# Designs tried in a protein design run: designed miniproteins, single chains, continued (2). Part 55

Each design is a single chain, and the fold is of that chain. pLDDT is the mean over its residues in the fold that is shown.

## One batch from the design tools (miniprotein)

Design m5904
Fold by ESMFold2-Fast:
Structure m5904 (fold): chain A 82 residues (1-82)
Amino acid sequence: VDERIEKSIEEGVELLSKKSEEEAEKFREAAEFFLSLETAEEAEEFKKKNPELFEEYLEYLAKGMEVGKEELKKKAEEEAAK
């Protein structure tokens, strides 16, 4: 579970860094933030204190995941072709 999530994050960061190091850093920061929250209760407390920052991190994570997924799919297709 944690290993799978961490692997997906690392892979997403690597793919994003090829397009934009800044986008990769934002994605990594958002992902590390969410991984630091051990429970849903901790996430809710942070959201109450910093709703704007929480939403910003969610947007970075969502954008990074979307871009990473597209790049991963493209790379897999290219590597599958001989």
Scores: mean pLDDT 69

Design m5905
Fold by ESMFold2-Fast:
Structure m5905 (fold): chain A 100 residues (1-100)
Amino acid sequence: SLREEALEALREGRRLAEELLARSTNPELQKLLQELIELYERAIEALERGDLRTAMDLLQRALSLLSQMSQVPGVDPELLARLVGATMRALHLLQEELAA
């Protein structure tokens, strides 16, 4: 289902954020990544409850946080792009399910 695909995209996003956190020595980036991981975990929990609107709101917050991370010097642009991609994929899949 679109929801199951969105859950997989969110789990990938969480894993990638944890990978980037493990590589980071920048305290500002570490704080933003911890907040991002918490947003992904809350979005996963919302989806497991069937709360698509809450999950979508949390993903929009995650995209805003990713935009802030793009301004931090020394962030890995490839990992950042993959995080944005996973988050956008999850959001689009949920938008499609909600529209159906």
Scores: mean pLDDT 87

Design m5906
Fold by ESMFold2-Fast:
Structure m5906 (fold): chain A 71 residues (1-71)
Amino acid sequence: MLEEIRRILEEAARIAVEQYAREHNLSPEETEKLRAEVEAHVEALVAKVATLSEEEQRAILAAARELLAEL
């Protein structure tokens, strides 16, 4: 479950960063910096989720899947 949450969040973050970079004409260097910042936030979020109950993790997984489906 936690690995699936990480995978979905990483995928959503990747899509979001690429979309933002395209819309705002970011340089490759700016895009890489943004990606690193977002990846760090995803790792921090995953670490926080790991401390939650299995029930809460299931709710987060459902929300993450819904978010990814809208991207």
Scores: mean pLDDT 81

Design m5907
Fold by ESMFold2-Fast:
Structure m5907 (fold): chain A 83 residues (1-83)
Amino acid sequence: SAEAEELIKAINEFILDILRGKLTEEKLEEVLALIREHKDKLSPLERELLIGLLRIVLGVLKVAKGSEKELEALERVIEELEK
Protein backbone atom coordinates (compact mmCIF):
# COMPACT_ATOMS: atom_id res chain seq x y z
CA SER A 1 0.00 0.00 0.00
CA ALA A 2 1.00 3.65 -0.35
CA GLU A 3 0.96 3.98 3.46
CA ALA A 4 3.34 1.00 3.89
CA GLU A 5 5.69 2.46 1.24
CA GLU A 6 5.64 5.88 2.96
CA LEU A 7 6.43 4.28 6.35
CA ILE A 8 9.30 2.17 4.91
CA LYS A 9 10.78 5.28 3.24
CA ALA A 10 10.46 7.28 6.49
CA ILE A 11 12.24 4.55 8.49
CA ASN A 12 15.02 4.34 5.85
CA GLU A 13 15.50 8.14 6.03
CA PHE A 14 15.48 7.95 9.86
CA ILE A 15 18.30 5.35 9.76
CA LEU A 16 20.31 7.49 7.32
CA ASP A 17 19.80 10.59 9.52
CA ILE A 18 21.16 8.66 12.53
CA LEU A 19 24.16 7.35 10.54
CA ARG A 20 24.92 10.92 9.35
CA GLY A 21 24.45 12.43 12.84
CA LYS A 22 21.51 14.52 11.52
CA LEU A 23 18.62 13.20 13.64
CA THR A 24 16.33 15.85 15.19
CA GLU A 25 13.62 15.42 17.83
CA GLU A 26 11.04 16.62 15.26
CA LYS A 27 12.11 13.89 12.79
CA LEU A 28 11.93 11.23 15.53
CA GLU A 29 8.39 12.33 16.50
CA GLU A 30 7.36 12.32 12.80
CA VAL A 31 8.63 8.73 12.36
CA LEU A 32 6.91 7.58 15.59
CA ALA A 33 3.61 9.14 14.44
CA LEU A 34 3.88 7.40 11.04
CA ILE A 35 4.54 4.05 12.76
CA ARG A 36 1.48 4.48 15.01
CA GLU A 37 -0.73 5.38 12.01
CA HIS A 38 0.58 2.95 9.36
CA LYS A 39 2.33 -0.06 11.02
CA ASP A 40 -0.79 -2.21 10.51
CA LYS A 41 -0.36 -1.66 6.73
CA LEU A 42 3.01 -3.49 6.80
CA SER A 43 3.09 -7.19 5.97
CA PRO A 44 4.52 -9.45 8.74
CA LEU A 45 7.67 -9.91 6.62
CA GLU A 46 8.12 -6.14 6.07
CA ARG A 47 7.70 -5.51 9.83
CA GLU A 48 10.23 -8.24 10.80
CA LEU A 49 12.77 -7.00 8.23
CA LEU A 50 12.48 -3.39 9.46
CA ILE A 51 12.84 -4.46 13.12
CA GLY A 52 15.84 -6.63 12.17
CA LEU A 53 17.53 -3.78 10.29
CA LEU A 54 16.94 -1.35 13.18
CA ARG A 55 18.39 -3.85 15.69
CA ILE A 56 21.50 -4.31 13.49
CA VAL A 57 21.96 -0.51 13.32
CA LEU A 58 21.49 -0.26 17.11
CA GLY A 59 24.13 -2.99 17.69
CA VAL A 60 26.67 -1.29 15.40
CA LEU A 61 26.12 2.14 16.99
CA LYS A 62 26.63 0.72 20.51
CA VAL A 63 30.21 -0.34 19.58
CA ALA A 64 31.18 2.19 16.85
CA LYS A 65 29.80 5.55 17.97
CA GLY A 66 26.29 6.66 18.84
CA SER A 67 25.08 9.21 21.36
CA GLU A 68 22.59 8.33 24.11
CA LYS A 69 20.02 10.32 22.08
CA GLU A 70 20.60 8.20 18.93
CA LEU A 71 20.48 4.93 20.91
CA GLU A 72 17.26 6.01 22.70
CA ALA A 73 15.67 7.05 19.38
CA LEU A 74 16.39 3.62 17.82
CA GLU A 75 15.02 1.83 20.92
CA ARG A 76 11.80 3.93 20.80
CA VAL A 77 11.25 3.23 17.07
CA ILE A 78 11.87 -0.53 17.56
CA GLU A 79 9.46 -0.59 20.55
CA GLU A 80 6.72 1.19 18.58
CA LEU A 81 7.04 -1.29 15.66
CA GLU A 82 6.89 -4.28 18.07
CA LYS A 83 3.63 -3.12 19.74
Scores: mean pLDDT 84

Design m5908
Fold by ESMFold2-Fast:
Structure m5908 (fold): chain A 87 residues (1-87)
Amino acid sequence: SMEELKADAPGAVEAARGSLEKAIADPENETPYLTAADIWGAVAIYSGDKEAARKLAEAYENAAQRVDPETAEILRSRAEHYRKVAE
């Protein structure tokens, strides 16, 4: 149910953060880790949890500061999406 998904949203946010950290640590394999982060992010916001969306926006923006400029642009685009979901 939506209530069950909302209860699990914090876990999905942490899974997304973990995938972002793996992308930062292993740039040659960033694509699969960024894809995993996007999947967990989608799971986290599926119930409409605005706090999860806000935390994801912060996580993606923080990750963008720690990667190359091309990857940073992608992560900032994701952060902007989550900021809009959090409104």
Scores: mean pLDDT 82

Design m5909
Fold by ESMFold2-Fast:
Structure m5909 (fold): chain A 67 residues (1-67)
Amino acid sequence: MEEEKLKKLKEEIEKGLPTFEERYNSAKKRDEKEVEEILKYSIEQATKELGLSKKYQEELFKYVKEL
């Protein structure tokens, strides 16, 4: 069950990536930390919605950073 939730979260993040790239490119500062904070926030929101543990949240964040 948790693995299926994680898979669905990864799919949602991948679908959101093009929009995220557009937002990043339009950002005035283009601060790398700011980009990481946006990614972390999105992952935290999605993991909370699915009730995933913090361990999966960290794995998901690492996965997204490698995209």
Scores: mean pLDDT 65

Design m5910
Fold by ESMFold2-Fast:
Formats: sequence, C-alpha cells, structure tokens
Structure m5910 (fold): chain A 80 residues (1-80)
Amino acid sequence: SPAQQQLEQLEAQLLALGDQLRALLEDPNAPKSDIIATLQQILALYRQMRDLFLAQGDEEAVAYLDKLIAALEKLIAEIE
C-alpha cells in the first residue's frame, strides 16, 4: 500500500539518521548544533510515523511514538 511504502521510507531515513547521530556522538569535536539538528530531524520522522499509525488506528504504535517524541523533546531541551 502507499502508506506501507511511506512507512518503509521513513524507517530507512530513521536508520540513516541514527547512524549519523552515532557518528556525531563518537566524534569529540562534533558541534552541539549538529547533534541537536540531527535529533530534531529524528523527532520530525517520529511525528510523521505517528501520523501514519494514527491514520491506521494502531493505538499501541501511537502510544509508543508519543513516549519517544516526549523523551526526545525533553532531551533536545536539556542539551540546548
């Protein structure tokens, strides 16, 4: 389905951003702004995934993503 293809594309983007974040965290010279920008991109993907699961009526996936979104928003605020 188009929704399934969109979800798979978002999951691939999330994996790539996760790898980028890991590389930044392993680099002691990485600027904090790059870490924050990468976390904000991950947050945007989680919000898009949440909207797709909400449209599908997947209440468990929505609840899980709401917890991830809240935790990531808190993390971004603490490191800014």
Scores: mean pLDDT 89

Design m5911
Fold by ESMFold2-Fast:
Structure m5911 (fold): chain A 57 residues (1-57)
Amino acid sequence: KAPLTPEQAYAALKRQLDAGAITVEDIEPAAKTLVAAGRITPEQAQLAVERVKKDAE
């Protein structure tokens, strides 16, 4: 199985936020969990977090 792209990571985080499974404060911990699981790189996590926060505003 391939790692997530930044776009896929963004979509996954946004989907959880929309479903109420996480809050805006939980986005960074959720992204760090994906990095720890080997699903995305720290660089991809940072990009996804920034995009989700920008879209939320």
Scores: mean pLDDT 74

Design m5912
Fold by ESMFold2-Fast:
Structure m5912 (fold): chain A 78 residues (1-78)
Amino acid sequence: SLTEKAQQYAQQALEHAKKAIEAAKQGNKEEAEKHLRLALQYASQAVQYAQQAGDQKTLDKVFNEVVPALKEALEALQ
């Protein structure tokens, strides 16, 4: 279902964002950038499917958990 896809992509986005933060803190910029790109792609898909499904809980997860993690990864990379 669209809701299942939204939830799966949101979870994958969060996992890759966390991996990007970890890699950046270890000084592995190349690995951090790879995970950051994947996190951004999955986050975009999560938002699209959540909006189509009317899944406010997944949208809230993206804005309250995924977006802050993406910002932390980007800041740690720069």
Scores: mean pLDDT 89

Design m5913
Fold by ESMFold2-Fast:
Structure m5913 (fold): chain A 60 residues (1-60)
Amino acid sequence: MEELRKKARETWERADKAYEEFKKQNPELFDLMEKQLASHPDAELLRRIYRLLLGRELEK
């Protein structure tokens, strides 16, 4: 459905900005997280989950 994809897009955009700020402020932790994700078969799904979680943490 178009409306569902639109809502997901908005959530993604907000989380993406927070994710980049996290990467800038915590490069060491970000690198560790990327290495963990690379070894998983569902790395892409996990990256999206992390992006959403970081978005909520940074917004506070």
Scores: mean pLDDT 67

Design m5914
Fold by ESMFold2-Fast:
Structure m5914 (fold): chain A 79 residues (1-79)
Amino acid sequence: AREEALRLLEEAGLRGARVLSSSTGLQLLVLPGGIVVPFDPRVESPEEIAERIIAALRAAGLPLPDRELVVRAFELLTA
C-alpha cells in the first residue's frame, strides 16, 4: 500500500515524495525542495489532504500535480 501510494505520487509529478509517521498519529508528506505538508488520516479525507498539497505547491510556485492520482495515493495511505 505505502509503496504503491508513493509510486502514484511520483506519477502525479511528486517525484522524491516521502511519508513520515509520528507517534501521535500525525503524518508528514515531505516533498523535494523542503516542502512539508502535515496531514492526519484519522480526521481528514484524501480529497482534503490533496487540496492542501496542491495549495502548498501553488504557494511555492511549483507545477501542480495530477489531483486524481494524489487523491488515489492518499486513499491507499489512509486505508
Scores: mean pLDDT 79

Design m5915
Fold by ESMFold2-Fast:
Structure m5915 (fold): chain A 81 residues (1-81)
Amino acid sequence: MMKKKLEELYEEVKRAFERMWEAFKSGDLEATREAFREFEEAYDKAKKIAEEVDPEKLLELEIMRGLALIMLGVQELVASR
């Protein structure tokens, strides 16, 4: 069932986002880049299903991605100074 698959993938995205936040707090650019790659992989899988069956969940995924991009961008900017 697509809805059950989406719930499993959404939990995977939330765990990846939590890892992203921990990496960001550590100040480690490489850890943040690695966490972002894992987040993008989970996000891409969840987004494909959410687009078809759950528009509200899709919005939640888009918000998490926006925050992850900001965290990566801030780490990249700080490392470049």
Scores: mean pLDDT 83

Design m5916
Fold by ESMFold2-Fast:
Structure m5916 (fold): chain A 70 residues (1-70)
Amino acid sequence: MYKITVKVPKGKALEFIKALKEAGIEIQDFEVLPNNVLEFTIPKDQLDEEKIREIAKKLGGEVLSVEEVK
């Protein structure tokens, strides 16, 4: 699977997660970190990095990292 870390503006975390789900991306582990940083995992076959970056940018956010995990 992939672990993705995204920074979004305050109050946009739920809108971001809903937008990913509506785009067909299944979110597994989800955590809100300090400074409006979100960390979540997705299945390996559902990684559409460009789509995730597009959704983040529309909400005024930024993808900080994308890493493959076991």
Scores: mean pLDDT 79

Design m5917
Fold by ESMFold2-Fast:
Structure m5917 (fold): chain A 82 residues (1-82)
Amino acid sequence: MKEEVLKKIKEIEKEVLEKVKELEKKLEAGEISEEEYEKQVKELVYEGQKKAYELLKEAGLVTPEDEAAYARLEATYKKLLA
């Protein structure tokens, strides 16, 4: 169970990394601004961490410290994306 959850989390991380790399290429090509790049990267990282947290929570692997850290992260990204 834990190994399967960690494998799924690695897949999420890989997807986020690939999308960030695509945004880096667009930034280098001048297709997007630095502001747009930062916004999209923050959104991708937030969504990836949200999915990973949900998987950990479903598996019963979340600690109270992880819950507090995630709640803080969620509040921060909601403020930045608003």
Scores: mean pLDDT 76

Design m5918
Fold by ESMFold2-Fast:
Structure m5918 (fold): chain A 86 residues (1-86)
Amino acid sequence: MKRYEELRKKIEEELKSAKTPEEAVQMLNERIDELYKKAKEAIEKGDLKTFLDYVRELEVLAQVAEDYGFTEVAEKIKKKIEELLS
């Protein structure tokens, strides 16, 4: 719980540092791609705990994107989570 609250704050600070909406979207997409890759690597290793931790980080990222009006980015994250859990 506390760890994901700190992660949310860090993501929000990174978004606020973006100079343009396009830069903010790029930062979000880079973070999505990194977390998705790490989640896949964890599940391939059979590390379910680490896999679920990265899925939760993606859920936090989706919520931040949604709260800040990046609805299309939030939808993309939700779809990637669905693919990971399938």
Scores: mean pLDDT 81

Design m5919
Fold by ESMFold2-Fast:
Structure m5919 (fold): chain A 64 residues (1-64)
Amino acid sequence: SPEALLARALNAEKAAKEAEAAGNLSGAVKGYEQAAILFTILGREDLANKAAERAKALAKQLGE
């Protein structure tokens, strides 16, 4: 259902934020990428793009 997919997308974003706060950048990247995919399936392009941009920015910092 769209409601279940939205809940999964929000949970992925929450997990990504928690990983980021914990300094787990690789976990945060994976979480934001998962959220972006789920938001894309839901047709929420603005939310998908925002999640994808966060994943991209964190991936650039992953080796720092």
Scores: mean pLDDT 87

Design m5920
Fold by ESMFold2-Fast:
Structure m5920 (fold): chain A 100 residues (1-100)
Amino acid sequence: MEKAEEGARKGEEGAKSGDGKEAARGAGEAARGAGEAARNGEGEEAARAASRAAKAAEEAFKAAKKSNADSKDLGKAGGGAVGAGGSAYYAAHRAGVEAL
């Protein structure tokens, strides 16, 4: 869970510095951490972690775009960050709402 927040922060900083690869890596770590929490049955906490990771991944993508990162690096940061974050969020949300 704190891994999701740390990864998201690192990804955002990488995006701001124009390091698209670092931004994508950080966002991926955040999404993975959230996904693991969801799989471990910590639905409510997993959903919150995934939500934060998804928001951070989206911000990392926006920061990379605003920094005029190279097209290739922007593609990796944007596609990887948004896609991974969204998937983790969706998986954690589903796990969190699964009833008896």
Scores: mean pLDDT 58

Design m5921
Fold by ESMFold2-Fast:
Structure m5921 (fold): chain A 87 residues (1-87)
Amino acid sequence: SRLEELRERVERELESVRRKLEEAKRNGFPQETLDLLEEAIRLLEEALRVLEDESLSEKQKAQRVGALLAEVYRLLSEAEELKRKFE
């Protein structure tokens, strides 16, 4: 289903961002970069909670998760820009 596809996408993004955070910590990136990645993780975890919320319709879940993913991609783009400034 569309919701199962969204869940798989959120889970893949969560794994990807967690790996990026681990690498950023190992490489000594500034706290500002770490904060953006940690916020992206928080929003992805919120997206999983939205998908599990039995009080929400499929349309409401898709809309809310879509908005959360859009914000995650914005934060990841900002984190990449900050990383380039320290290369």
Scores: mean pLDDT 88

Design m5922
Fold by ESMFold2-Fast:
Structure m5922 (fold): chain A 76 residues (1-76)
Amino acid sequence: SDEKKAEAVELILKGITYLQQGDLDKAVEYFEKAAEVAKDNPEAKELLLKAKEYAEQGDIDKAIELASQAMRALLS
């Protein structure tokens, strides 16, 4: 539903904000939550799980790139 898409986007934006603040653990938590909410969109879910993996590795730029791609997939 559009409401679930909006919820997933909000969770992704919170994850990106935590990445920018250097709080990688919180970013990982929010990307996990976003992937669960977005589970009916396989492309967005896969991109969010990859964003989580890069966040865990401290690759902030790649994590933001993949999270942004997930938002685009949800809004398409």
Scores: mean pLDDT 88

Design m5923
Fold by ESMFold2-Fast:
Structure m5923 (fold): chain A 78 residues (1-78)
Amino acid sequence: SEVEKIKEEALKINKEISDLVQKLLKAGKKLTEEQQELVTKALVYATRAIRLAETDPELAKKYLEKAKELLKKFKELL
């Protein structure tokens, strides 16, 4: 199902962000303001994609794409 794929991809993004943030914090590192903004926005878009996947899959896909872009930018700062 397309809805299931959107949810799975959004959950993977959420998990990857959480794992990366946890790894940084356990290493005694603090996120920069730019890293914090990217993480916050990526999590918001991924969460919205999950919530909208069944009711508005087209909008959910757009939010999923935004979450992917923000995660990519966050990784480039690591």
Scores: mean pLDDT 88

Design m5924
Fold by ESMFold2-Fast:
Formats: C-alpha cells, sequence, structure tokens
Structure m5924 (fold): chain A 92 residues (1-92)
C-alpha cells in the first residue's frame, strides 16, 4: 500500500517503507519505484536508488525523478550524470 509506505518513509523507518513499496509495485509501479528509490537513497544505497529511479523514469518521467537521479549520481561522484539529470529536471 503506497500510503502506508509513505507514512513509514516520513517516520524515517526506511526498512519498513522499502518492504511496503516492494509490495505496492504491481498496483502502482511508478510511485512505488520512486519512493522505494528515495528510501534506498536515505540509507546510502545509491546503486539501488538509481536503479529504482530509472525504472520510475521509464514508466512516467518527472522533474522529481530527474532531481533524485542527479542527487544520487552526485553522491557517487558521477558529476557528469548528475549535471545531465539536473538539466533535464529544469527543462521539464
Amino acid sequence: NVQQGRDYFSRGDYDQSISLFDSAIPDDPSTSYFYRGQAYFRQGDYDNAISDFQRADSIQPSPDIYRMLAMAYSAQGNDDQARQYMDRARQL
């Protein structure tokens, strides 16, 4: 359930949030990938965060997805990719 996943995310319970968004993927894939990616990002798991944000992007692109991709790539030291995604976020 996407709402429960967001509630746990807002409380900082990222493990529970990830589990709930994983279960929500079949019903609401774009939102679930985006929030699960954010939970991975908050835990410092940038590889899984980028993977989830790219899946969200493939379903429904948004400026928020591109900003999160830019932040995740920047956190990994991939400044080139971070700049490209930040530019895309500003163009949408």
Scores: mean pLDDT 87

Design m5925
Fold by ESMFold2-Fast:
Structure m5925 (fold): chain A 84 residues (1-84)
Amino acid sequence: MKVTVTVDTSGLTDEQRAALLRAMIEAAEKAGAKVTRVEVSPDGRRVTITLEAESLEQAKKAADAIREAASRFPGARVVDVKIE
């Protein structure tokens, strides 16, 4: 299962964005998913994390864990979550 989470980081400083990235990666790994790609837009206003999960249940758990991590950052907004 492939999971892609896109976060609007327009309200974050570079330091806050780095902390958000670490928190999202840690949340995904703790949920048992493998992070395969992390992309930051050239202007730093958008972050996309892609991960692989072995089941739909694990994919949902990882996506929810990432949403929870992002919710702790004022100015970060999850704009898209895709499970394939």
Scores: mean pLDDT 84

Design m5926
Fold by ESMFold2-Fast:
Structure m5926 (fold): chain A 95 residues (1-95)
Amino acid sequence: DAEERRRIGEALRRMVEEAEAFTKSEEFYQLSTEEQVQFIEQLRGLSLKALPVAPEVVRERVIPLLREIAEDPRFPEETRELAKKSAEELEEALK
């Protein structure tokens, strides 16, 4: 319903604001591969749910963030590949 969709959009905006700072921090780089993967999966899942409500947040903030992670050699291959796949999935869903 409309209330649920509004809450999902607000949740994504909050997560993205926190993620934009966190994923560039030394703390995030020091997380285990499993923890980094879990974070990306949570961001992907919320972004997919929020597509009908906040597609601009996904296109302008989430996808660029995932692309930055995918291209950052400081992350393990598994983290980078999931970020790349997640960005591609969201780009396809926006078509």
Scores: mean pLDDT 86

Design m5927
Fold by ESMFold2-Fast:
Structure m5927 (fold): chain A 67 residues (1-67)
Amino acid sequence: MLNPDTAAGQQHFVKGRAAAEAGDLDAALSHLDESITHYQKAVEAGDERAKGFLEEAQAEKAKVEAA
């Protein structure tokens, strides 16, 4: 079963990337921060898949901040 925080993190990650593509950097950062928070909770709950997703979300946030 998919962890609810992993699912929420994925939803926010997709929204964050879509906002970044649209040039809305404030919305992108907001969604990526939510994604990171949810993935951190999923990792704490023992979802190993969320570790890789957390790293990807952190990397995407770094790209948006560098833009």
Scores: mean pLDDT 84

Design m5928
Fold by ESMFold2-Fast:
Structure m5928 (fold): chain A 60 residues (1-60)
Amino acid sequence: SSLKKILELMDLGKYEEAFNLIKQEKRYDLAAAFFIAFATTDKTVDGKKLAGEALDLIAE
């Protein structure tokens, strides 16, 4: 299941890889969770960009 892999990547802090799998699987429900999780943590500049891209995917 791609869901298990996405969650494993998130647990490892591999947010970009997790986001790419979310896009590939079109799991926009997980994109919402990803956005919330990453937007609340100040780890990387790339993380803020990925959170914005996740929001764009689910905002429509």
Scores: mean pLDDT 68

Design m5929
Fold by ESMFold2-Fast:
Structure m5929 (fold): chain A 75 residues (1-75)
Amino acid sequence: PTDDEINELVRNSTMMWSRTTKEAARRALELARERFSGVPFEDVTLEQIRELAKEAGVSEITAMLAVMLVYKKGY
């Protein structure tokens, strides 16, 4: 992910009262791109988002925002 994408995730997470670091946001974006690249957004389950959150060390809110941002950017 780019620095702009990482900063966008940090800002969006803060607005949802879920503070995160740039390091954790980077991990969340990398994992979201790796796991959901080529997967339709409608096929992404809440269970998969919870797994991403645990592995990245972020909240479920930040994990959801990372997944949404990946699809918004058309990766």
Scores: mean pLDDT 81

Design m5930
Fold by ESMFold2-Fast:
Structure m5930 (fold): chain A 64 residues (1-64)
Amino acid sequence: MEAEVEEAERETRRLALKVVDEETAEEAARAAGEAIRSGRATPHAAVAGGVLRAVGLEIDRELA
C-alpha cells in the first residue's frame, strides 16, 4: 500500500506542476497521500482531488 501512496503523490505533483507552481503542487501531493492513507480515497480519486485542490489554491492566490 505504501508504494501506491508514493506513486499517487508523485503523479499528483507531476500533473499539478503543469498547472500550478512547485509549492502548490507539493501541497496537492501531500493531500493525495493523506487521503489514501486515511482510507478516504482510492489512488485515482486522491490524485484527481489533489490536482483540483491545487487549482483551487492557485485561484485563491490570484484573487488575493
Scores: mean pLDDT 74

Design m5931
Fold by ESMFold2-Fast:
Structure m5931 (fold): chain A 61 residues (1-61)
Amino acid sequence: MLSDEEIVEIYRESLEHIAKNYEKGSEQEQLLIGILRQEAKTQNPATREKILALIEEYEAK
C-alpha cells in the first residue's frame, strides 16, 4: 500500500508530465487535470488538500 507521501508524489509527477507533454490551456491538459482533481476526491482529507494545492500551484503558473 502506498503511503500518503508517496500518493502526493505520484500526483506531483503526473502534473510535471502534463506540463512537459501538453500545451498550457489545451483541452487535453484541462481534461487530465480534471481527472486528477476527481481522483483526489477519493483520498483522505489531508492528502486531498495537498494534491489540490499542487494542482492550484500548477494552474497559477
Scores: mean pLDDT 80

Design m5932
Fold by ESMFold2-Fast:
Structure m5932 (fold): chain A 90 residues (1-90)
Amino acid sequence: SPEVEKLVEIALEAAKLLEELGYTPLAESLRLLAEKIRKEKDLEEIKEMAKNLIDFLERLKEYEESQGNEEAAKKFEELLKKVKEVLNEL
């Protein structure tokens, strides 16, 4: 579905941002999550993965804010808003 494709794109965008910040293992974890979301056929499982991604992005935003990295925190907040919008459409 278009919503599932958007969720995959958001996860991959978050992975790219993590890689640019030097968090390569976390970036790899999000790429694996994106692949799982793309292959999943159960809508309830997709919603659960989206909720887990929301929790993860909220923690990343808070961490970057605590480090004084306002640019990275803002980018994670933008991704977080996108995931919440997609979750409402699922």
Scores: mean pLDDT 88

Design m5933
Fold by ESMFold2-Fast:
Structure m5933 (fold): chain A 80 residues (1-80)
Amino acid sequence: SPEIEELIKRAEELKERAEKLLADTTDPGIKAVLRTVISMLEGVIELLRKSTLPSAIELAKRFIKGAEHAVDAAEKQLEA
């Protein structure tokens, strides 16, 4: 499915962004949040690879949106 392929790509790109931020920060709180986001995105990618159910796709979309918000917040905090 093109939708599933696009969601996997978005999750992989977010994971890469989170990993770069994790490498660039020394704050233990921000590190803990980024590690959680990376783990969540790995779970979402696995879910999308193993399931084509509409409910799984919808759950993945919600998790990806939450991850985007968390990564954006971490980037803003590190730029301040």
Scores: mean pLDDT 86

Design m5934
Fold by ESMFold2-Fast:
Structure m5934 (fold): chain A 73 residues (1-73)
Amino acid sequence: MLDEELKEKAIEELVTLLGLSREQAEALVEAYNENPNPSLEELQELAKKLGISVEKVLEAFQLIAALENLAKV
């Protein structure tokens, strides 16, 4: 589970590196925090809800996972 500091860092990185809006970034971070290993159907639904590609959702989840893994050490 992501703490608040790591969530804010992930939001800022998603906005800066992937060109997402803050609202899209917040929704992606919350989705990752709830389920970091979503099914393809869940990824497609999230992409449709946010108005972005499935590839962009995958890039976002990979970035969040990298930040979380660095924080675990």
Scores: mean pLDDT 82

Design m5935
Fold by ESMFold2-Fast:
Structure m5935 (fold): chain A 84 residues (1-84)
Amino acid sequence: SEALIREAMELALKAAEAAAAGDPETAAEYAVQAQELGMQAHGLPLPSEEQKAAVKAKLAEAFAADPERARADAEAIRRAIEEW
């Protein structure tokens, strides 16, 4: 569904904005939600709770390590949503 893809992109933007603001834990939460909706939109099998927890932990670490990358990602995602 295009609606699910758009919602996933909006959650990805929230994740990037949270990471850029110095909140990697909130960023990881939104990023996992975006990934899950994206997988659902493409008919892919949904990750287990254990897999989601592992990905969330790695994403929080990555977001904490590079807030400048998160700012660039937020700009790119915002553009993609506007052009959708």
Scores: mean pLDDT 83

Design m5936
Fold by ESMFold2-Fast:
Structure m5936 (fold): chain A 75 residues (1-75)
Amino acid sequence: AAAALAATEARGAAKAPLNVYNNELIEAIENKDEKKIEEIKKKMKEDGVSEEQIEALLRSAEAQVELERERKAAA
């Protein structure tokens, strides 16, 4: 069954999907709010998100912010 995970959601498996954290990270990075970034990272870790997933989301968010800066600088 492709829905093996549908019955889990236990032990910090998240009320919030990963895309919610990704959006918050993008906003915090855009605002250079390092304290907020650390809070989001800790919250994800408490929710059972792996360190690898946290790093992947952070890198993705940083890349999005850099791309947006380049677009604004090129205009």
Scores: mean pLDDT 70

Design m5937
Fold by ESMFold2-Fast:
Structure m5937 (fold): chain A 96 residues (1-96)
Amino acid sequence: STTLLSPEVRAAVEALVARFADKLSPEEKAELAELRERLANETNPEVRERLHEYILRFALLSIAVSLGLPPELRRAIANARTVAEVRAIEAALRAA
């Protein structure tokens, strides 16, 4: 994605990831920890923002895969750009 997510959308995704963190495997949690360490050490603001977006989408995709959710929801996670889209993803995750 060439366009960054708004701070409001990022906050909504981060809250959703935190809510479903227990659905992540130990391997996925370890990979996310490594990615978050890279984020903490990144000094370029644009690279940092893109890495943060990548981490959030990666975490949601990992949760969706762990819950056995269909490819259409995984595509929705990859393409979500609005709070309304994140809320629709949340509803699907809660229903699983």
Scores: mean pLDDT 81

Design m5938
Fold by ESMFold2-Fast:
Structure m5938 (fold): chain A 61 residues (1-61)
Amino acid sequence: SVDEYRKELEQLREELEKLKKQLQEMESDPSTPQRQISITQTRISVLEAAISYLERLIEKL
């Protein structure tokens, strides 16, 4: 249902904010490997894509 997609969207947005904060902490630590930063950036991109997909799904319903 539309309401289920809206709740999932809220959860994904919360997860995205946590990852963005984690990325900032990683970037401020010079000992963090670049590979770890890249993985976190990729996870953020995947979440942003999932959010965009759900937003478009809700718009169509």
Scores: mean pLDDT 86

Design m5939
Fold by ESMFold2-Fast:
Order: sequence, then structure tokens, then C-alpha cells
Structure m5939 (fold): chain A 60 residues (1-60)
Amino acid sequence: SARVQEKKELAREMAEIIEKLRAQGKTQLADQLASDFEEALSANDIERMRELVEQGKKYL
């Protein structure tokens, strides 16, 4: 479904952001984003997942 595909794409983008943040030494920020994203995913909150991806991109 379109929702399943969107979640998969958001999860992939977030994983890439987290990896880049950790590579930059921004470990606490990466861990917080990972935790917040896992909660949004568990809640099936696609809007929150989108917000977290956009926030993560701004930290790069």
C-alpha cells in the first residue's frame, strides 16, 4: 500500500540521517532522533515521522 511504502521510505531516510549524524560525532542528537522516530513508527504517526526526517536533515 502507499502508506507502507511511505513509511519504508521515511525509515530509510531517517537511517541515513542517523548514520551521517553519528559519523559527524553528533551521537546524542542521533540517539534522540532514533528514539523519537521509533516512537512515531510504533504510534503509526506518519506526520510525526515526516517532521523528524525534516528536522534531521537540518542538523546535517
Scores: mean pLDDT 87

